# Designs tried in a protein design run: designed miniproteins, single chains, continued (3). Part 106

Each design is a single chain, and the fold is of that chain. pLDDT is the mean over its residues in the fold that is shown.

## One batch from the design tools (miniprotein)

Design m11678
Fold by ESMFold2-Fast:
Structure m11678 (fold): chain A 79 residues (1-79)
Amino acid sequence: AEAVKETVRKAILEKDPNKAAAYLTAASVLAIGEILSNPEKRDEIIKAMEEAVKEAEKSGANPENVDLARRIVEELKKI
């Protein structure tokens, strides 16, 4: 959970849309690993990522990166 939160925070604070997308991809891999290891934390991890996406959108992040992050969160909800 902690590593996922830190990677997501880096994505939110990243001004370069391409780097933000890379951090979101890394966060998704870490989130999948954590969810598979601790399914009870799934909702907490997903909510943290959803909040990160919303904050990035509020900060004027590239809409394409916001859409990509939303799609990643939706896929994680299927796990």
Scores: mean pLDDT 72

Design m11679
Fold by ESMFold2-Fast:
Structure m11679 (fold): chain A 61 residues (1-61)
Amino acid sequence: SGEEARAELLRAAQRLVSATNRDEMLKATDEFVAAMERLRAALPQEEFDRLYREAVNLGAG
């Protein structure tokens, strides 16, 4: 379902925003990028674009 995909991306975005040092930031960035690529392949473009905008609004983009 789209809810699970949305929750995964938003969780990754939250981890990126909460990173406090370089190592955490790099790890969180890798996790966020991996989540985006997975969802980009799995979701219709319109749904992915909506989720991406939500992640950017959280400060992850």
Scores: mean pLDDT 74

Design m11680
Fold by ESMFold2-Fast:
Structure m11680 (fold): chain A 92 residues (1-92)
Amino acid sequence: MGTIEGFVEREVALRDKDLVNLLKSKKLSPEASAQVLAEARRVLEQVKDELLKTLKEKPPENFVELWKLITQQNNKFVDEVRKILKKVLEEE
């Protein structure tokens, strides 16, 4: 509840839109694109859930710690998406 949740929601929406546009640029088959989107969405939901759970159970003491957690989870998501994309491209 509140501003932090709103920022997380906005970031997730922007990332999803960017991912869709990226896949269109890659000229992947509709099947491969759907597979990458499904896996990436699963990772995104898991990362979001873990972040919100951590913030609820042990709130960060300052903004620097909060930003570090957000950045770390975002980097993890980007890395996992790249890994999924490579796997799908090697499978094709």
Scores: mean pLDDT 72

Design m11681
Fold by ESMFold2-Fast:
Structure m11681 (fold): chain A 77 residues (1-77)
Amino acid sequence: SPAEILALQERLAEAIRNRAPAEEIREIMDEIIKAIVEYLRSQGVPEEEIEAIEKKLREIKEEALAAYEAGTLPLPK
């Protein structure tokens, strides 16, 4: 649900601000991707489009994690 996604995004922001271990950041990002995929499926988005979106989100996740570990990820507002 949108509320669940928002709660996970806030948890991610808190973890980044608190300099949580990269493993915790990865786990929260994976939960966000899962929640987005489940939401899109519930809205009747075709599986081919969901797969394309999931691939892009996974790429963004790996880039964000690399930036987080390098200390270059922008701090959440």
Scores: mean pLDDT 84

Design m11682
Fold by ESMFold2-Fast:
Structure m11682 (fold): chain A 60 residues (1-60)
Amino acid sequence: SLIDQATQHLQQGVQALKEGNLDLAKQHYQQAYQYLQQLSKQNPVYEKEAQRVKEIAQKL
């Protein structure tokens, strides 16, 4: 499901950040953002999370 894919990429992004792999973290947060953006069009509760993830990816 889209939520499972978003969750997997967020988990991988967090793990990459803990390991200091900023490039890998950015890739995973960008993927998570795409899934969260898709979810937010169906359920607005995901809009805040999508924006948060976008900001993290842009900062990396």
Scores: mean pLDDT 87

Design m11683
Fold by ESMFold2-Fast:
Structure m11683 (fold): chain A 97 residues (1-97)
Amino acid sequence: MEKATPEEVQQGLEYVSLGRSLKVHSVYGELGSAQNGALAGLRESLVAALMTTGLAYHYAGNKEKALEYYDEAIAAAERLGDKRGADALRILRDNVA
């Protein structure tokens, strides 16, 4: 059932916006390759934020946005070398289809 509260959707969007801003700053620093533990933690938080936002859109009935954010979360998990996280996200993506 689509029970994501407006607060949950907004929080997810804020996390994604923050993650995208961090990606932009990382691109200004060339590739933004992992250089320290803080950046690694931010990347894990980005994956979680993208996944949460995908779930929020899924609960809101927006399949297109849910798939978009899940695909972005999968890509982010793969960039981290987190194969298990990427596989789990693919299962979530399948549940939207």
Scores: mean pLDDT 65

Design m11684
Fold by ESMFold2-Fast:
Structure m11684 (fold): chain A 105 residues (1-105)
Amino acid sequence: MVLTVPPLTKEEFKALIEKWREIAKGKTLKYEDGTKVTAEEMADRALELADQLTPEEISRAYQAALVVGRAAKEAGYSDEEVAMIMLSAFTVALQALRERRAAAA
């Protein structure tokens, strides 16, 4: 038996990305290679990817972001840090889904 959870609409996902951008405003994620990404850059990329994906694909990326966000909250990160971590995880998952669809086409 497959648990069918209705996906959020694209408009609801865009509102969620904007909310995370506002909470994480001014935060920067630094990768081990020295690459720095701002919350604003991540949000713009997530919005671009969301326009290219189905609500079902976006919902899959959102579920991944929720798992990572919950772990970050339980580890004692601030709300601003959790928002940045979730925005990053969501954007990475959206990118992976877009690449999978391109490879399948």
Scores: mean pLDDT 78

Design m11685
Fold by ESMFold2-Fast:
Structure m11685 (fold): chain A 80 residues (1-80)
Amino acid sequence: NDEVIRRIVQERLPVLREEIERLREVATSPEALRYLELAEEHLRRAEELLAQGDYRGALDAVLEASAYISMARSIIRKEE
């Protein structure tokens, strides 16, 4: 159901952007910052796909962004 997928993407985009901004405030390693940069690139791609009506592609991009955010968070947690 494309309508349900569209709503999920629209709801997830601002949450993930806020998470990237929060993690950038505490990230010091180049690796963590690189993962956050990749996450932001995938969120931009998700917004482009959403605007084009490619809701499934937008969801895939959101999931990719989430994965990069998780990798950045893992690195940050290992840095005391």
Scores: mean pLDDT 87

Design m11686
Fold by ESMFold2-Fast:
Structure m11686 (fold): chain A 66 residues (1-66)
Amino acid sequence: SMDVIVRNAARDLGISEEVARRILEKFGDGRAAREFAERHSPRELAEFLGISEETARRIKEALLTG
């Protein structure tokens, strides 16, 4: 479920569940978020989400392992 992915992302990235939920809402669901992360570089993910490349790298890892 989206809640599990939100909690995993928030925990692993050291960000709030609110921020993680907002990020995942941009993709519609966890599958779309993972597919986007798999097909795009950390730089492209950072630009899409409006975050730092370092944070995007951590988010990409969390999405691909959850």
Scores: mean pLDDT 74

Design m11687
Fold by ESMFold2-Fast:
Structure m11687 (fold): chain A 84 residues (1-84)
Amino acid sequence: SLEEAEKAIEEKMKTSNLTDEQKQEIDRLAREVEEAAREAGMSDEQAKTLALNVKSAYINKDELAVNAYRRFVEGLRKLKELEK
């Protein structure tokens, strides 16, 4: 379930060798991805799932996945500018 996934990620963040700066960056990117997903018309559950996936990718040092999420947010911001 989503609740079980949230608890698993929270536990990993507490036990991981992450700096305070890295934890802030993870939280920032997760918020941006969740907001971008909602703006794209995704459900609340889908948006929260993507936010958890980006936290997991960052914790696992999956740079390819993290960069893909960054590009997703940037792409949606650019698309929104073109709608004006």
Scores: mean pLDDT 79

Design m11688
Fold by ESMFold2-Fast:
Structure m11688 (fold): chain A 67 residues (1-67)
Amino acid sequence: MTTVVARAPPERLDEAAELLKSTPGFVSVHVDRERGLVVGQFESEEAAREAVERLRKAGFEAEIIPP
């Protein structure tokens, strides 16, 4: 599995989580409201890369966490 992390202000965390959930290959999401983070798990690096691109286009800082 490949991990994606996105940073967002508290009011936009649910938006970032929905973008992750709507990406093909999505497995699970955790929203850390105190740290302003959304952590998504994906079945493949290609799915994770698509999620990062979607998040960045929406104005979020997002990255893949290497294994």
Scores: mean pLDDT 83

Design m11689
Fold by ESMFold2-Fast:
Formats: sequence, structure tokens, C-alpha cells
Structure m11689 (fold): chain A 100 residues (1-100)
Amino acid sequence: MEKEKIIQEDKKEMDNALDQINSINDDVLRRVRQILSPRYSPDQQVRRMRELIRDLNVRVQQIIDQSGIMESSFIRSQYQDLLRRLQELLERLRREAEAA
């Protein structure tokens, strides 16, 4: 049945997109924990956070370029939420660095 086959292909694309997003989230969470460690000065934390955001932009763009239209839309929406949170954290770290 053609309709059932389309639904299964869409589900596989969504499952693949979810796995990619989960992998990105795990990597970002690990890198954020490393950046926020007491071994780094506030200035070093700001620099490393900017590098993380830049690397994330490159990685997400590569995934979007390789993905289907529906998968790309889903990845983009999840990335925008993550990016907002990282930018808020970066702004807090910048204020802490300026106060130090």
C-alpha cells in the first residue's frame, strides 16, 4: 500500500532527525560543562562558548544541507531554541567577565 510506505519513510526520516538532534544536544551539553568548569577564567569561558556556537552553526548547516525539506524544518526549529539558550548563557558569561 503506497500510503503506508510514505508514512513509514516519513517516520524513518523523523527518527533519523531525532537521533541527530539528540547527538548534537549530548555533545553541546558535554562541551558546555567543560567550558563552565572552574579551570577556565571568565574570558576563556566567553571565548570557548563563542567557538562552540560557531562550530554548532557549521554542523547544523551541514545536516540541513544533507536533509529533506521536512527534516530540515524540524532540525532548524530545534536548533533555534538551543541557539537562544546558548546566546543567553554567553551574555551572562560576558557580564561576569566584564565585572571581573
Scores: mean pLDDT 75

Design m11690
Fold by ESMFold2-Fast:
Structure m11690 (fold): chain A 100 residues (1-100)
Amino acid sequence: SSSLQALQNLKDKLLEDMKKTGNQTIVDKGQELMDLAIQAVQKAEQKGDIMMATKIMFYTMASFTTVKLLIDRKAPDSQILKEIDESIEGIQEFGKEIDS
């Protein structure tokens, strides 16, 4: 889908930005966030829930934009990690809604 292609392109760009921090934990958690987001969109699309897939896509794009801005502004690693962790929790909540 075009939505999955957009997320894959965003994943590649964000991964390069995460590597610039020099913190492997940021890279690993960012990878987890990206994988969970892609899985959630795929699951919603597979169930035919286009509204949910769109909502997850919007949330994911906003989360990635925030993480990228923090990295670009040289925010503390702790702040970047907190944003990624909160984003992962948000994606996991969408997963629960899809399973309901």
Scores: mean pLDDT 84

Design m11691
Fold by ESMFold2-Fast:
Structure m11691 (fold): chain A 90 residues (1-90)
Amino acid sequence: MEERRRIALLMARTFNELIKAAKKYNDKETIQKIRDIANEFSLLLAEHPQDPRGVAEKALEKLEELIKSSKNPKLQEDMRKIVERFKAEL
């Protein structure tokens, strides 16, 4: 129960930080992709309440793929730091 809440809050903070980073660089495409991932994994977390870590690990994979596809090296570095914090706190 506590683990699910901890991971849900960690995911929410991570997505909010990623959106702020993308907004800083006015990257509307990346903002939309982050929102799509956030919506997908919020639904998955609700559907799989017994496996919050597994859901978070799949979200991490999608975020790492998004970072690799970024055309802006400064945004890519900012997003990488945010995702590394998420991975360390998971």
Scores: mean pLDDT 86

Design m11692
Fold by ESMFold2-Fast:
Structure m11692 (fold): chain A 63 residues (1-63)
Amino acid sequence: GMGVLARAVRDARSVRYGPVVVRAGDLLWAGPPLEDGTVLAEVLATGRLAGLRPEDLEVLAEL
């Protein structure tokens, strides 16, 4: 698909798209990087979108 299963490696606040907090260990559905390198990720537990830096997540699998 156009996204990958990922996990947050640290606590982070969204850098774009509203005030979403991601916790270390959260499972994410991560899209492709944007033009500024920001990754848009859905937090699977909440369904909320967060703009994360690539260093804030690790890729687990493509789905």
Scores: mean pLDDT 76

Design m11693
Fold by ESMFold2-Fast:
Structure m11693 (fold): chain A 94 residues (1-94)
Amino acid sequence: SVEELFEELRKTAREQLAKAKSAEDRVEIVDRVAAGIYLKYGDKLSEEDIEEISKIVKETVEKILANPNLSLEEAEKLFEEMLEKIKEIVEKGL
């Protein structure tokens, strides 16, 4: 189910990024992805794992806000990097 959830999140993020009009829209997509992960695994992961995921999310938001003119391809890469890092934490923490 971890594999299936992250594949779903990746597909949904790509669709939403294609429709995003601003850096703020991209931040909302990050927030929705993070909320989905916390809803599914928040009670199953350690406090330390949750803190590490929160740090990755915050770093991604900071990069988006620092670079409001990111291309779609650059934004997709940034989201894929975030999802890959979070997936590694979730898989090791379960």
Scores: mean pLDDT 87

Design m11694
Fold by ESMFold2-Fast:
Structure m11694 (fold): chain A 79 residues (1-79)
Amino acid sequence: SAREELERVVEALQTLGEAIRSAKNDKELVEKLIELAESDDPVLRQIALALLNFIARSSKDPELRKLAEEGIKRIEERE
């Protein structure tokens, strides 16, 4: 149902929000997004992977882009 789908999305967004709030810097945030993209929650994986792809393509920091690109490759090679 739409309610069950929305509840899964809200739970994933809450987990992402906690990761963002707990990250001490942008590098740690990207590392946390990589961990979330490797999680067993398919909704959380999809959202985290989408954010990593956005960072890899759009970040003004080349080190963050490289970290996101390397993380995506690692995730795609394992699942």
Scores: mean pLDDT 82

Design m11695
Fold by ESMFold2-Fast:
Structure m11695 (fold): chain A 115 residues (1-115)
Amino acid sequence: MSADELQNMKDIALGIIDQALSVLDDIQRKFSSDSSMQSFLSSSKGQLNSIKKNIENSKTKDELLGNLDKAAGVLNDTTKYIATHADGREAAIYGTILTLLSGAVYYLKMQMERK
């Protein structure tokens, strides 16, 4: 992978993570009375912020792929937590959005692994 191709993939990955962080902020606002949800989402946001920093500092394809794996894991765990701990239409909507963001991470990984 060229330096320009790596930078383009990093920019896409950072955009996906920024969108995920925005979604988690919305969920925290919606479920403000749920202390377990608040604690879990704070942990997930902390993990995503650390992954974001690692992506910014990634210098190789393999480093970026490893951080995308970690991001997909956090998004998948968050989606499962919402599905098991939150009820109603809003929980279903946020679960769908997080699933789409996880799918975008997996798609980006697949495109990088084809080289």
Scores: mean pLDDT 86

Design m11696
Fold by ESMFold2-Fast:
Structure m11696 (fold): chain A 100 residues (1-100)
Amino acid sequence: ALSREELAEKAWEEFEKTFAEAVKAAKEENSPLKVTVKVEGDKLVVTLEYEKDGKKVTVVQEVPLIPPEGMSKEETEALLQQSGQALDAYLTGEPVPALT
C-alpha cells in the first residue's frame, strides 16, 4: 500500500488543484477568495470560500502540516492564520514571510 509520505504527497497535490480552481473561479467572478486555516494535531484543515457561476462555494480540505525549513510548527500555524499570501508561499515552496 501507499506509504505515509506518498499519502501526504497525494493530499497536497489534490489540495493544490483545488486551490488553483478556487483562485481561478475567484478571478473570473471578480470576487474575494476567503481562506481559513485551522490546525488539528498534525494536519491543516483549510476552508476555501469563493463564488462560481454566481453561487457561493465552500470547500474543506485536510492536508498534512509540514513546517517550512527553519520554522517551528507553532510559527507555521501562526503565519498561515494571518494571510492567504503566507499560505500561497507555503504551498509553492517559496520562503514564508517573516512575522515582523
Scores: mean pLDDT 64

Design m11697
Fold by ESMFold2-Fast:
Structure m11697 (fold): chain A 81 residues (1-81)
Amino acid sequence: MSLDEIIEETAARLSRYLSEEAVARFVEVFRELARTGDVRAGGRRLGELFDELAPELSEEQARAVEGVIAGAMLRILEALS
């Protein structure tokens, strides 16, 4: 699966829980991670963005979003290996 396909699938999954603006912010971070391979910077930005949005989500929604983010990060890193 291409990096673009991984990011598009991730955006579709996140759109079930998050606004279009929030999804776009995550997509930008995932694209930067795919471009640079900088796991430390990417992970930090994803965590900061998730923490900003988490108060607007239920515990169940937050767990689902966190799982989608973690899965996408791993798939991008595997594709870069």
Scores: mean pLDDT 84

Design m11698
Fold by ESMFold2-Fast:
Structure m11698 (fold): chain A 58 residues (1-58)
Amino acid sequence: DQRKEEIVKRALQLMSQEPARAWTVKSLAADLGVSVQTLYRVIPQGTLDFLRQVFQST
């Protein structure tokens, strides 16, 4: 699914640029210009929390 891949790629880029930011689905959706519902379908909160930890450490 090309659109899902694009959203994930953009989300990862944003998180890598601001790893110290306390990312939530709401803040990430706002920065990406998508709905919170769309982002929840692509990146569940548990996955987002894991990715946030990875980017803050490395």
Scores: mean pLDDT 72

Design m11699
Fold by ESMFold2-Fast:
Structure m11699 (fold): chain A 70 residues (1-70)
Amino acid sequence: ADLINALQDAIAANDSAAIVERSEQLVKTGQSSPEICNALQQAQQAAKQSGNEALAGLLAGKLKDLGCSV
């Protein structure tokens, strides 16, 4: 919950470094849940809309690592 909230805050702030760091922490928890998958998908969509293809690609990798649909 706390890490998901931190990731959503980073997305709202358009903070690429924070998005990367928070998404990495979520992957490291070892939990694959709909809430985590949705948060990472929101981060990936935000990156795509901002034209940050490198961040979008990195987040797609994290989604695959957790077994989320990409």
Scores: mean pLDDT 75

Design m11700
Fold by ESMFold2-Fast:
Structure m11700 (fold): chain A 99 residues (1-99)
Amino acid sequence: ESITKDEALARIPGLEAALSKKPNNINLKMSLLYDLAIAGKKDEAEAVALELADYLETNPNSAQRFNILNTLAYVSKKIPLPKVLTKFPKIKNVKVSLK
């Protein structure tokens, strides 16, 4: 089940505040990306998605790799991520979901 757009919009300020205190926290970035995508904030969602994709390229053996790929795959079905697909074309071939 997905949350509503209103629920996503309500959660975003708290996630942004948490991320401002922990700017490299991957779990917070994934949660923010999910809520931005559900809220339809396409440009903001793509910016966070690019940060996660860049982390994945610089940290290929990360324990978070599977979770990041699943989050990017899920979000790409909700909103277009053209900059992510241009910079990281291999991500478009990920056939996984968070559920």
Scores: mean pLDDT 76

Design m11701
Fold by ESMFold2-Fast:
Structure m11701 (fold): chain A 91 residues (1-91)
Amino acid sequence: MRLEEIEKEVKKALEEAKKEPNPAVREVQEELIELRKKHVLSGEKPSEEEIREMNARAAAALGFSEEAVEAARAGDTEVMLAEAEAVEAAA
């Protein structure tokens, strides 16, 4: 019952995502759940491009700068790390 188990996990994850009050963050969480479902069903690993796009979308939803989002899409997470460290230092 592999398919039924995957569908149950996806449903549970989507129910948890609905509890997210920020609609931009919720949308990214729902897309990540659908992407994982696709790869689990196909048995294929996510591509480097898909991983980079996911990182860029997560950064945008979390309020990182456009420069950090574009750097993440190109595979460079250093800008995001620098901005995250600045936020952590301010907290």
Scores: mean pLDDT 72

Design m11702
Fold by ESMFold2-Fast:
Structure m11702 (fold): chain A 82 residues (1-82)
Amino acid sequence: TKEQQLENIDRIIEDAEEALRLARERGDEETARRVEELLERIKELKKKFEENPSKELGREITLLGAEVAVLRMHLYIKEKAE
């Protein structure tokens, strides 16, 4: 449902905000910049989805969410190495 998809989008935004905080705490400016770009794009697409939900728009948001997840994994891998 639209409600379930919005809940998923909000979770992606929360994950992105956490990744941004972690990147900033670590001084990883490149990752922080990339996450900021993704977060802004996801928020923009969320607004469009709220007005006119589509399967294509949902897919785009999900793909951006996957990129956020990859960046979060890289941050955790770096932390575990040292």
Scores: mean pLDDT 82

Design m11703
Fold by ESMFold2-Fast:
Structure m11703 (fold): chain A 63 residues (1-63)
Amino acid sequence: MTPTELAKELIEARKAGDEERVQKVLEEMKEKFPGLYEIEQELPEAFALIQRGIDKAIEENKK
């Protein structure tokens, strides 16, 4: 699974308010891409911007 796919899963889980799914995705991110996990933990604002960019790109591609 790519970092982009994990970020999309995290966005979906957070939008749904599904804390269990959020935890599962964060654990996968920690195992597969520890650098991404550290960025999310230390600079959540930066990660939120990345997530927003991904969500916007998906929305644009769906028209």
Scores: mean pLDDT 70

Design m11704
Fold by ESMFold2-Fast:
Parts: sequence; structure tokens; C-alpha cells
Structure m11704 (fold): chain A 71 residues (1-71)
Amino acid sequence: GEPLGIVLGRDPETGAIVIERVEPGSIADRAGYRPGDRVLAIDGVSVEGMSLDEVRERLARTTGGLELERP
């Protein structure tokens, strides 16, 4: 599918997976995603306990189903 247009990272203080960047005009931008949004799940699978590499791999294979928490 079309790329979501986000870059994910990990907050070093909390260990949470967060959106570091959103591409202007992307699917994520149009859906209202913002830098600082916490990613809770991808395609219904919790990202808790995953490495950043595992989360990035899931993002690359996602159908677009992200669960987010705003700060």
C-alpha cells in the first residue's frame, strides 16, 4: 500500500514508541498524526516489549492500522 509517511523512534526516558516526524501531505498527515504521538499498537498488535527494529519492520508491513495516544 501507500507509505504512511511517518518516522518512529523511542523516547529514551519512558521507552515509549513515538512519532518523530510526519511527512506533509502524507496519509499520516491527512489522518492527523503528529510528532510526539505515542504508538500503542500496529495492526492490532501491541508494540509494548518490542525493539525499535521490530516496530519499524511492522510499520513497513502495516495495512495502516495504528493505535495512537496523544501526549
Scores: mean pLDDT 76

Design m11705
Fold by ESMFold2-Fast:
Structure m11705 (fold): chain A 86 residues (1-86)
Amino acid sequence: MEKLIEVETLLALAEIYVALARFTLSKPYLSPEEIEDTIRLAEKAKRLAEQALEMAEKYNLPPSVIEDARRIIEEADEIIKKAKEL
């Protein structure tokens, strides 16, 4: 139970960073600094989700938690790719 709460907290924080990165990318015009900030936010989200995935696998947490972590990693990778193409 305690490890599940810890992992869910990491995933919630990762979702916040993904949302912030998506918000920045949604702007019609981005400065070089805003592009770099978007990449930084997405990379931070990816690291948190990767940590959550490692913990979920180590402690045999429910498959839904593993699926959520993998989804956030994929979303972060897509944001990084899009930002780097700008």
Scores: mean pLDDT 86

Design m11706
Fold by ESMFold2-Fast:
Structure m11706 (fold): chain A 62 residues (1-62)
Amino acid sequence: KVKELLEEAEKYRELGKKEIDRGLEEGKRSEDGVMVEADGSMKAIGYFSKSVSLKREAEKLS
């Protein structure tokens, strides 16, 4: 159902934000902090892609 897909999309968006925050915090203490931040960003992209896919499925059902 559309509402359930949108709620799941929001959940994945929040998971992506948490990965960005984690990468930034760990990067502050690392001599290769840029690479640590990049890892967090790549994981966040995966979560954001899932969120977008769920929103598109909701649009198809609307």
Scores: mean pLDDT 74

Design m11707
Fold by ESMFold2-Fast:
Structure m11707 (fold): chain A 59 residues (1-59)
Amino acid sequence: DLTEISLKLQNFVRLARPRLDSDTLSRVSIQVGNALLNNDQERLQQILDELGLSQSDLD
């Protein structure tokens, strides 16, 4: 569901914005978007773990 993926990505950007510089936020947001589109749960978890976030934070 593209709507759910879009909302999760928006939530990620809101949470990550105060923690990352603009260039890093842009690159990591693309990686998160790709992981969500590909249903790559392992890759998504790896990215979120590096930032101290969980998948439930994106809901």
Scores: mean pLDDT 83

Design m11708
Fold by ESMFold2-Fast:
Structure m11708 (fold): chain A 95 residues (1-95)
Amino acid sequence: MSHQEVLDRLKEMIDADVSPEELREEIRRAVEEGLLSKQDLLDLIYYASYKGREDHTEVIAEVALEAGVSPSDVASAITAGKLRRIGDEIDKELE
């Protein structure tokens, strides 16, 4: 079992815009089974934030906080995702 396969599945769920409750249950299950590290949760927060999935970003952040990720690390991942999205939008305007 690869933790990368679990990450890829969760990213596919974010891309498919599944309900926030479905995403919460799948992430909680993966954390309880030891399939996701704190860094994996931060990577998922960054991804959802970059994709502009506000409800998904909030759900992943809640699970990360429950798993013992610091509030500052969660805030940094959200901000980094938003900044990357803004940067991509600026680059399109300058081309």
Scores: mean pLDDT 82

Design m11709
Fold by ESMFold2-Fast:
Structure m11709 (fold): chain A 76 residues (1-76)
Amino acid sequence: MSIREKASEELLEKVKDYNPSDEVIGNLAYLLEGLDVSPLSPSEILFRLHLANIPVKPLSLYTDEDIKKMIEALSE
């Protein structure tokens, strides 16, 4: 079963315009929805977000700019 089938419709809708990889979707689903499918450790995800100056908050509170920065930070 693909990661896109496990991620919520809300998450997929917010990220669709940025064409993220399945790995990035997995990392976001792990961080924001608690899905155990991330290839990065929780500490590595949080470290990358910290370096990109992106706060961790509920999915509904992220702006399009926040989502873009998260995708860029997790796409290394």
Scores: mean pLDDT 69

Design m11710
Fold by ESMFold2-Fast:
Formats: C-alpha cells, structure tokens, sequence
Structure m11710 (fold): chain A 83 residues (1-83)
C-alpha cells in the first residue's frame, strides 16, 4: 500500500495524522474490485498508527487519545467493508 501510494506521488508518514486523509483519498481512488483488499490494508495501517499515538504520548493527552480513537473507528469502518 505505502509503495503503491509513493509511486502515485503521495508521501506518507505513518506517525503524522494527516497521512490518514491521504490514505483514505488513495483508497477511494481505487477500482471497486480492489476496494475490499485496499480498505483492509488501510485499516491495518490505521490501527498501527493509532497504537503509535497511544504508546508514544502521555495517556493524559486528550489529543493523542482522540486521534487514536478516531483512527480505530475509521479502521473498524473500513475493515467492516472489506469483510
């Protein structure tokens, strides 16, 4: 997924919340037949990003907790579609 996005000229830093928007735009640009596979891979990356925010920031950081919660919620929604 990251390699495919890089070939499309999209730079991704998985530690950056802005990467979520880029990933979602790339997923939406894919053919319907590839959507389930791409969405499942995107959901996995979003979960990994959420774990990074949870582990790398103080538990009391409302922003980090909110970002992690949003990423997991988006990942769950994407994963549901890919199932």
Amino acid sequence: LIEEMRKAGIEIDLSDPEAVGKILQFVNSQPVEKQGEVERRAAELLYEMAETFDQGTDPDSGVALLAAAVLKLIADKIGEKGK
Scores: mean pLDDT 64

Design m11711
Fold by ESMFold2-Fast:
Structure m11711 (fold): chain A 81 residues (1-81)
Amino acid sequence: MLEELEKLAEEAIKLIEQGVDSVDVKDPISNKTVKLPILTYFFGKALELIASVTDPAERERLRKAFEELMKKLSEIYEKKK
């Protein structure tokens, strides 16, 4: 789980460094392609991973790691502006 969260952050960092502001995602309800901001997209994926964890102690560890990764992503995003 932690390794998956770290991989998601690395992918997000690479995309931000390349100047990617948004990703195209297919909405399962309307079957329409929607543009999501890159940070929103990865934020959602990270929260899904955390929510899938049943153990409270592991969930708390992932939450802390998520906060650190989001802080790092925000700093990189601001620098690319």
Scores: mean pLDDT 74

Design m11712
Fold by ESMFold2-Fast:
Structure m11712 (fold): chain A 56 residues (1-56)
Amino acid sequence: SEELYKELLENIKPFLLSLGFSEESADIAVENFKKNWGKDPKLDEALLKALQTFQS
């Protein structure tokens, strides 16, 4: 799921900015996402579902 990782990576920052986070906070969250991807499958699945809801 390299494609899923790329989709999440591209959309997580715009999603956080839409929630009112600063660019700095969004960038930190993206870096944390990169570091923790695949370490918690339940969190990864929850993020996928949240992003799918945002894109809908």
Scores: mean pLDDT 73

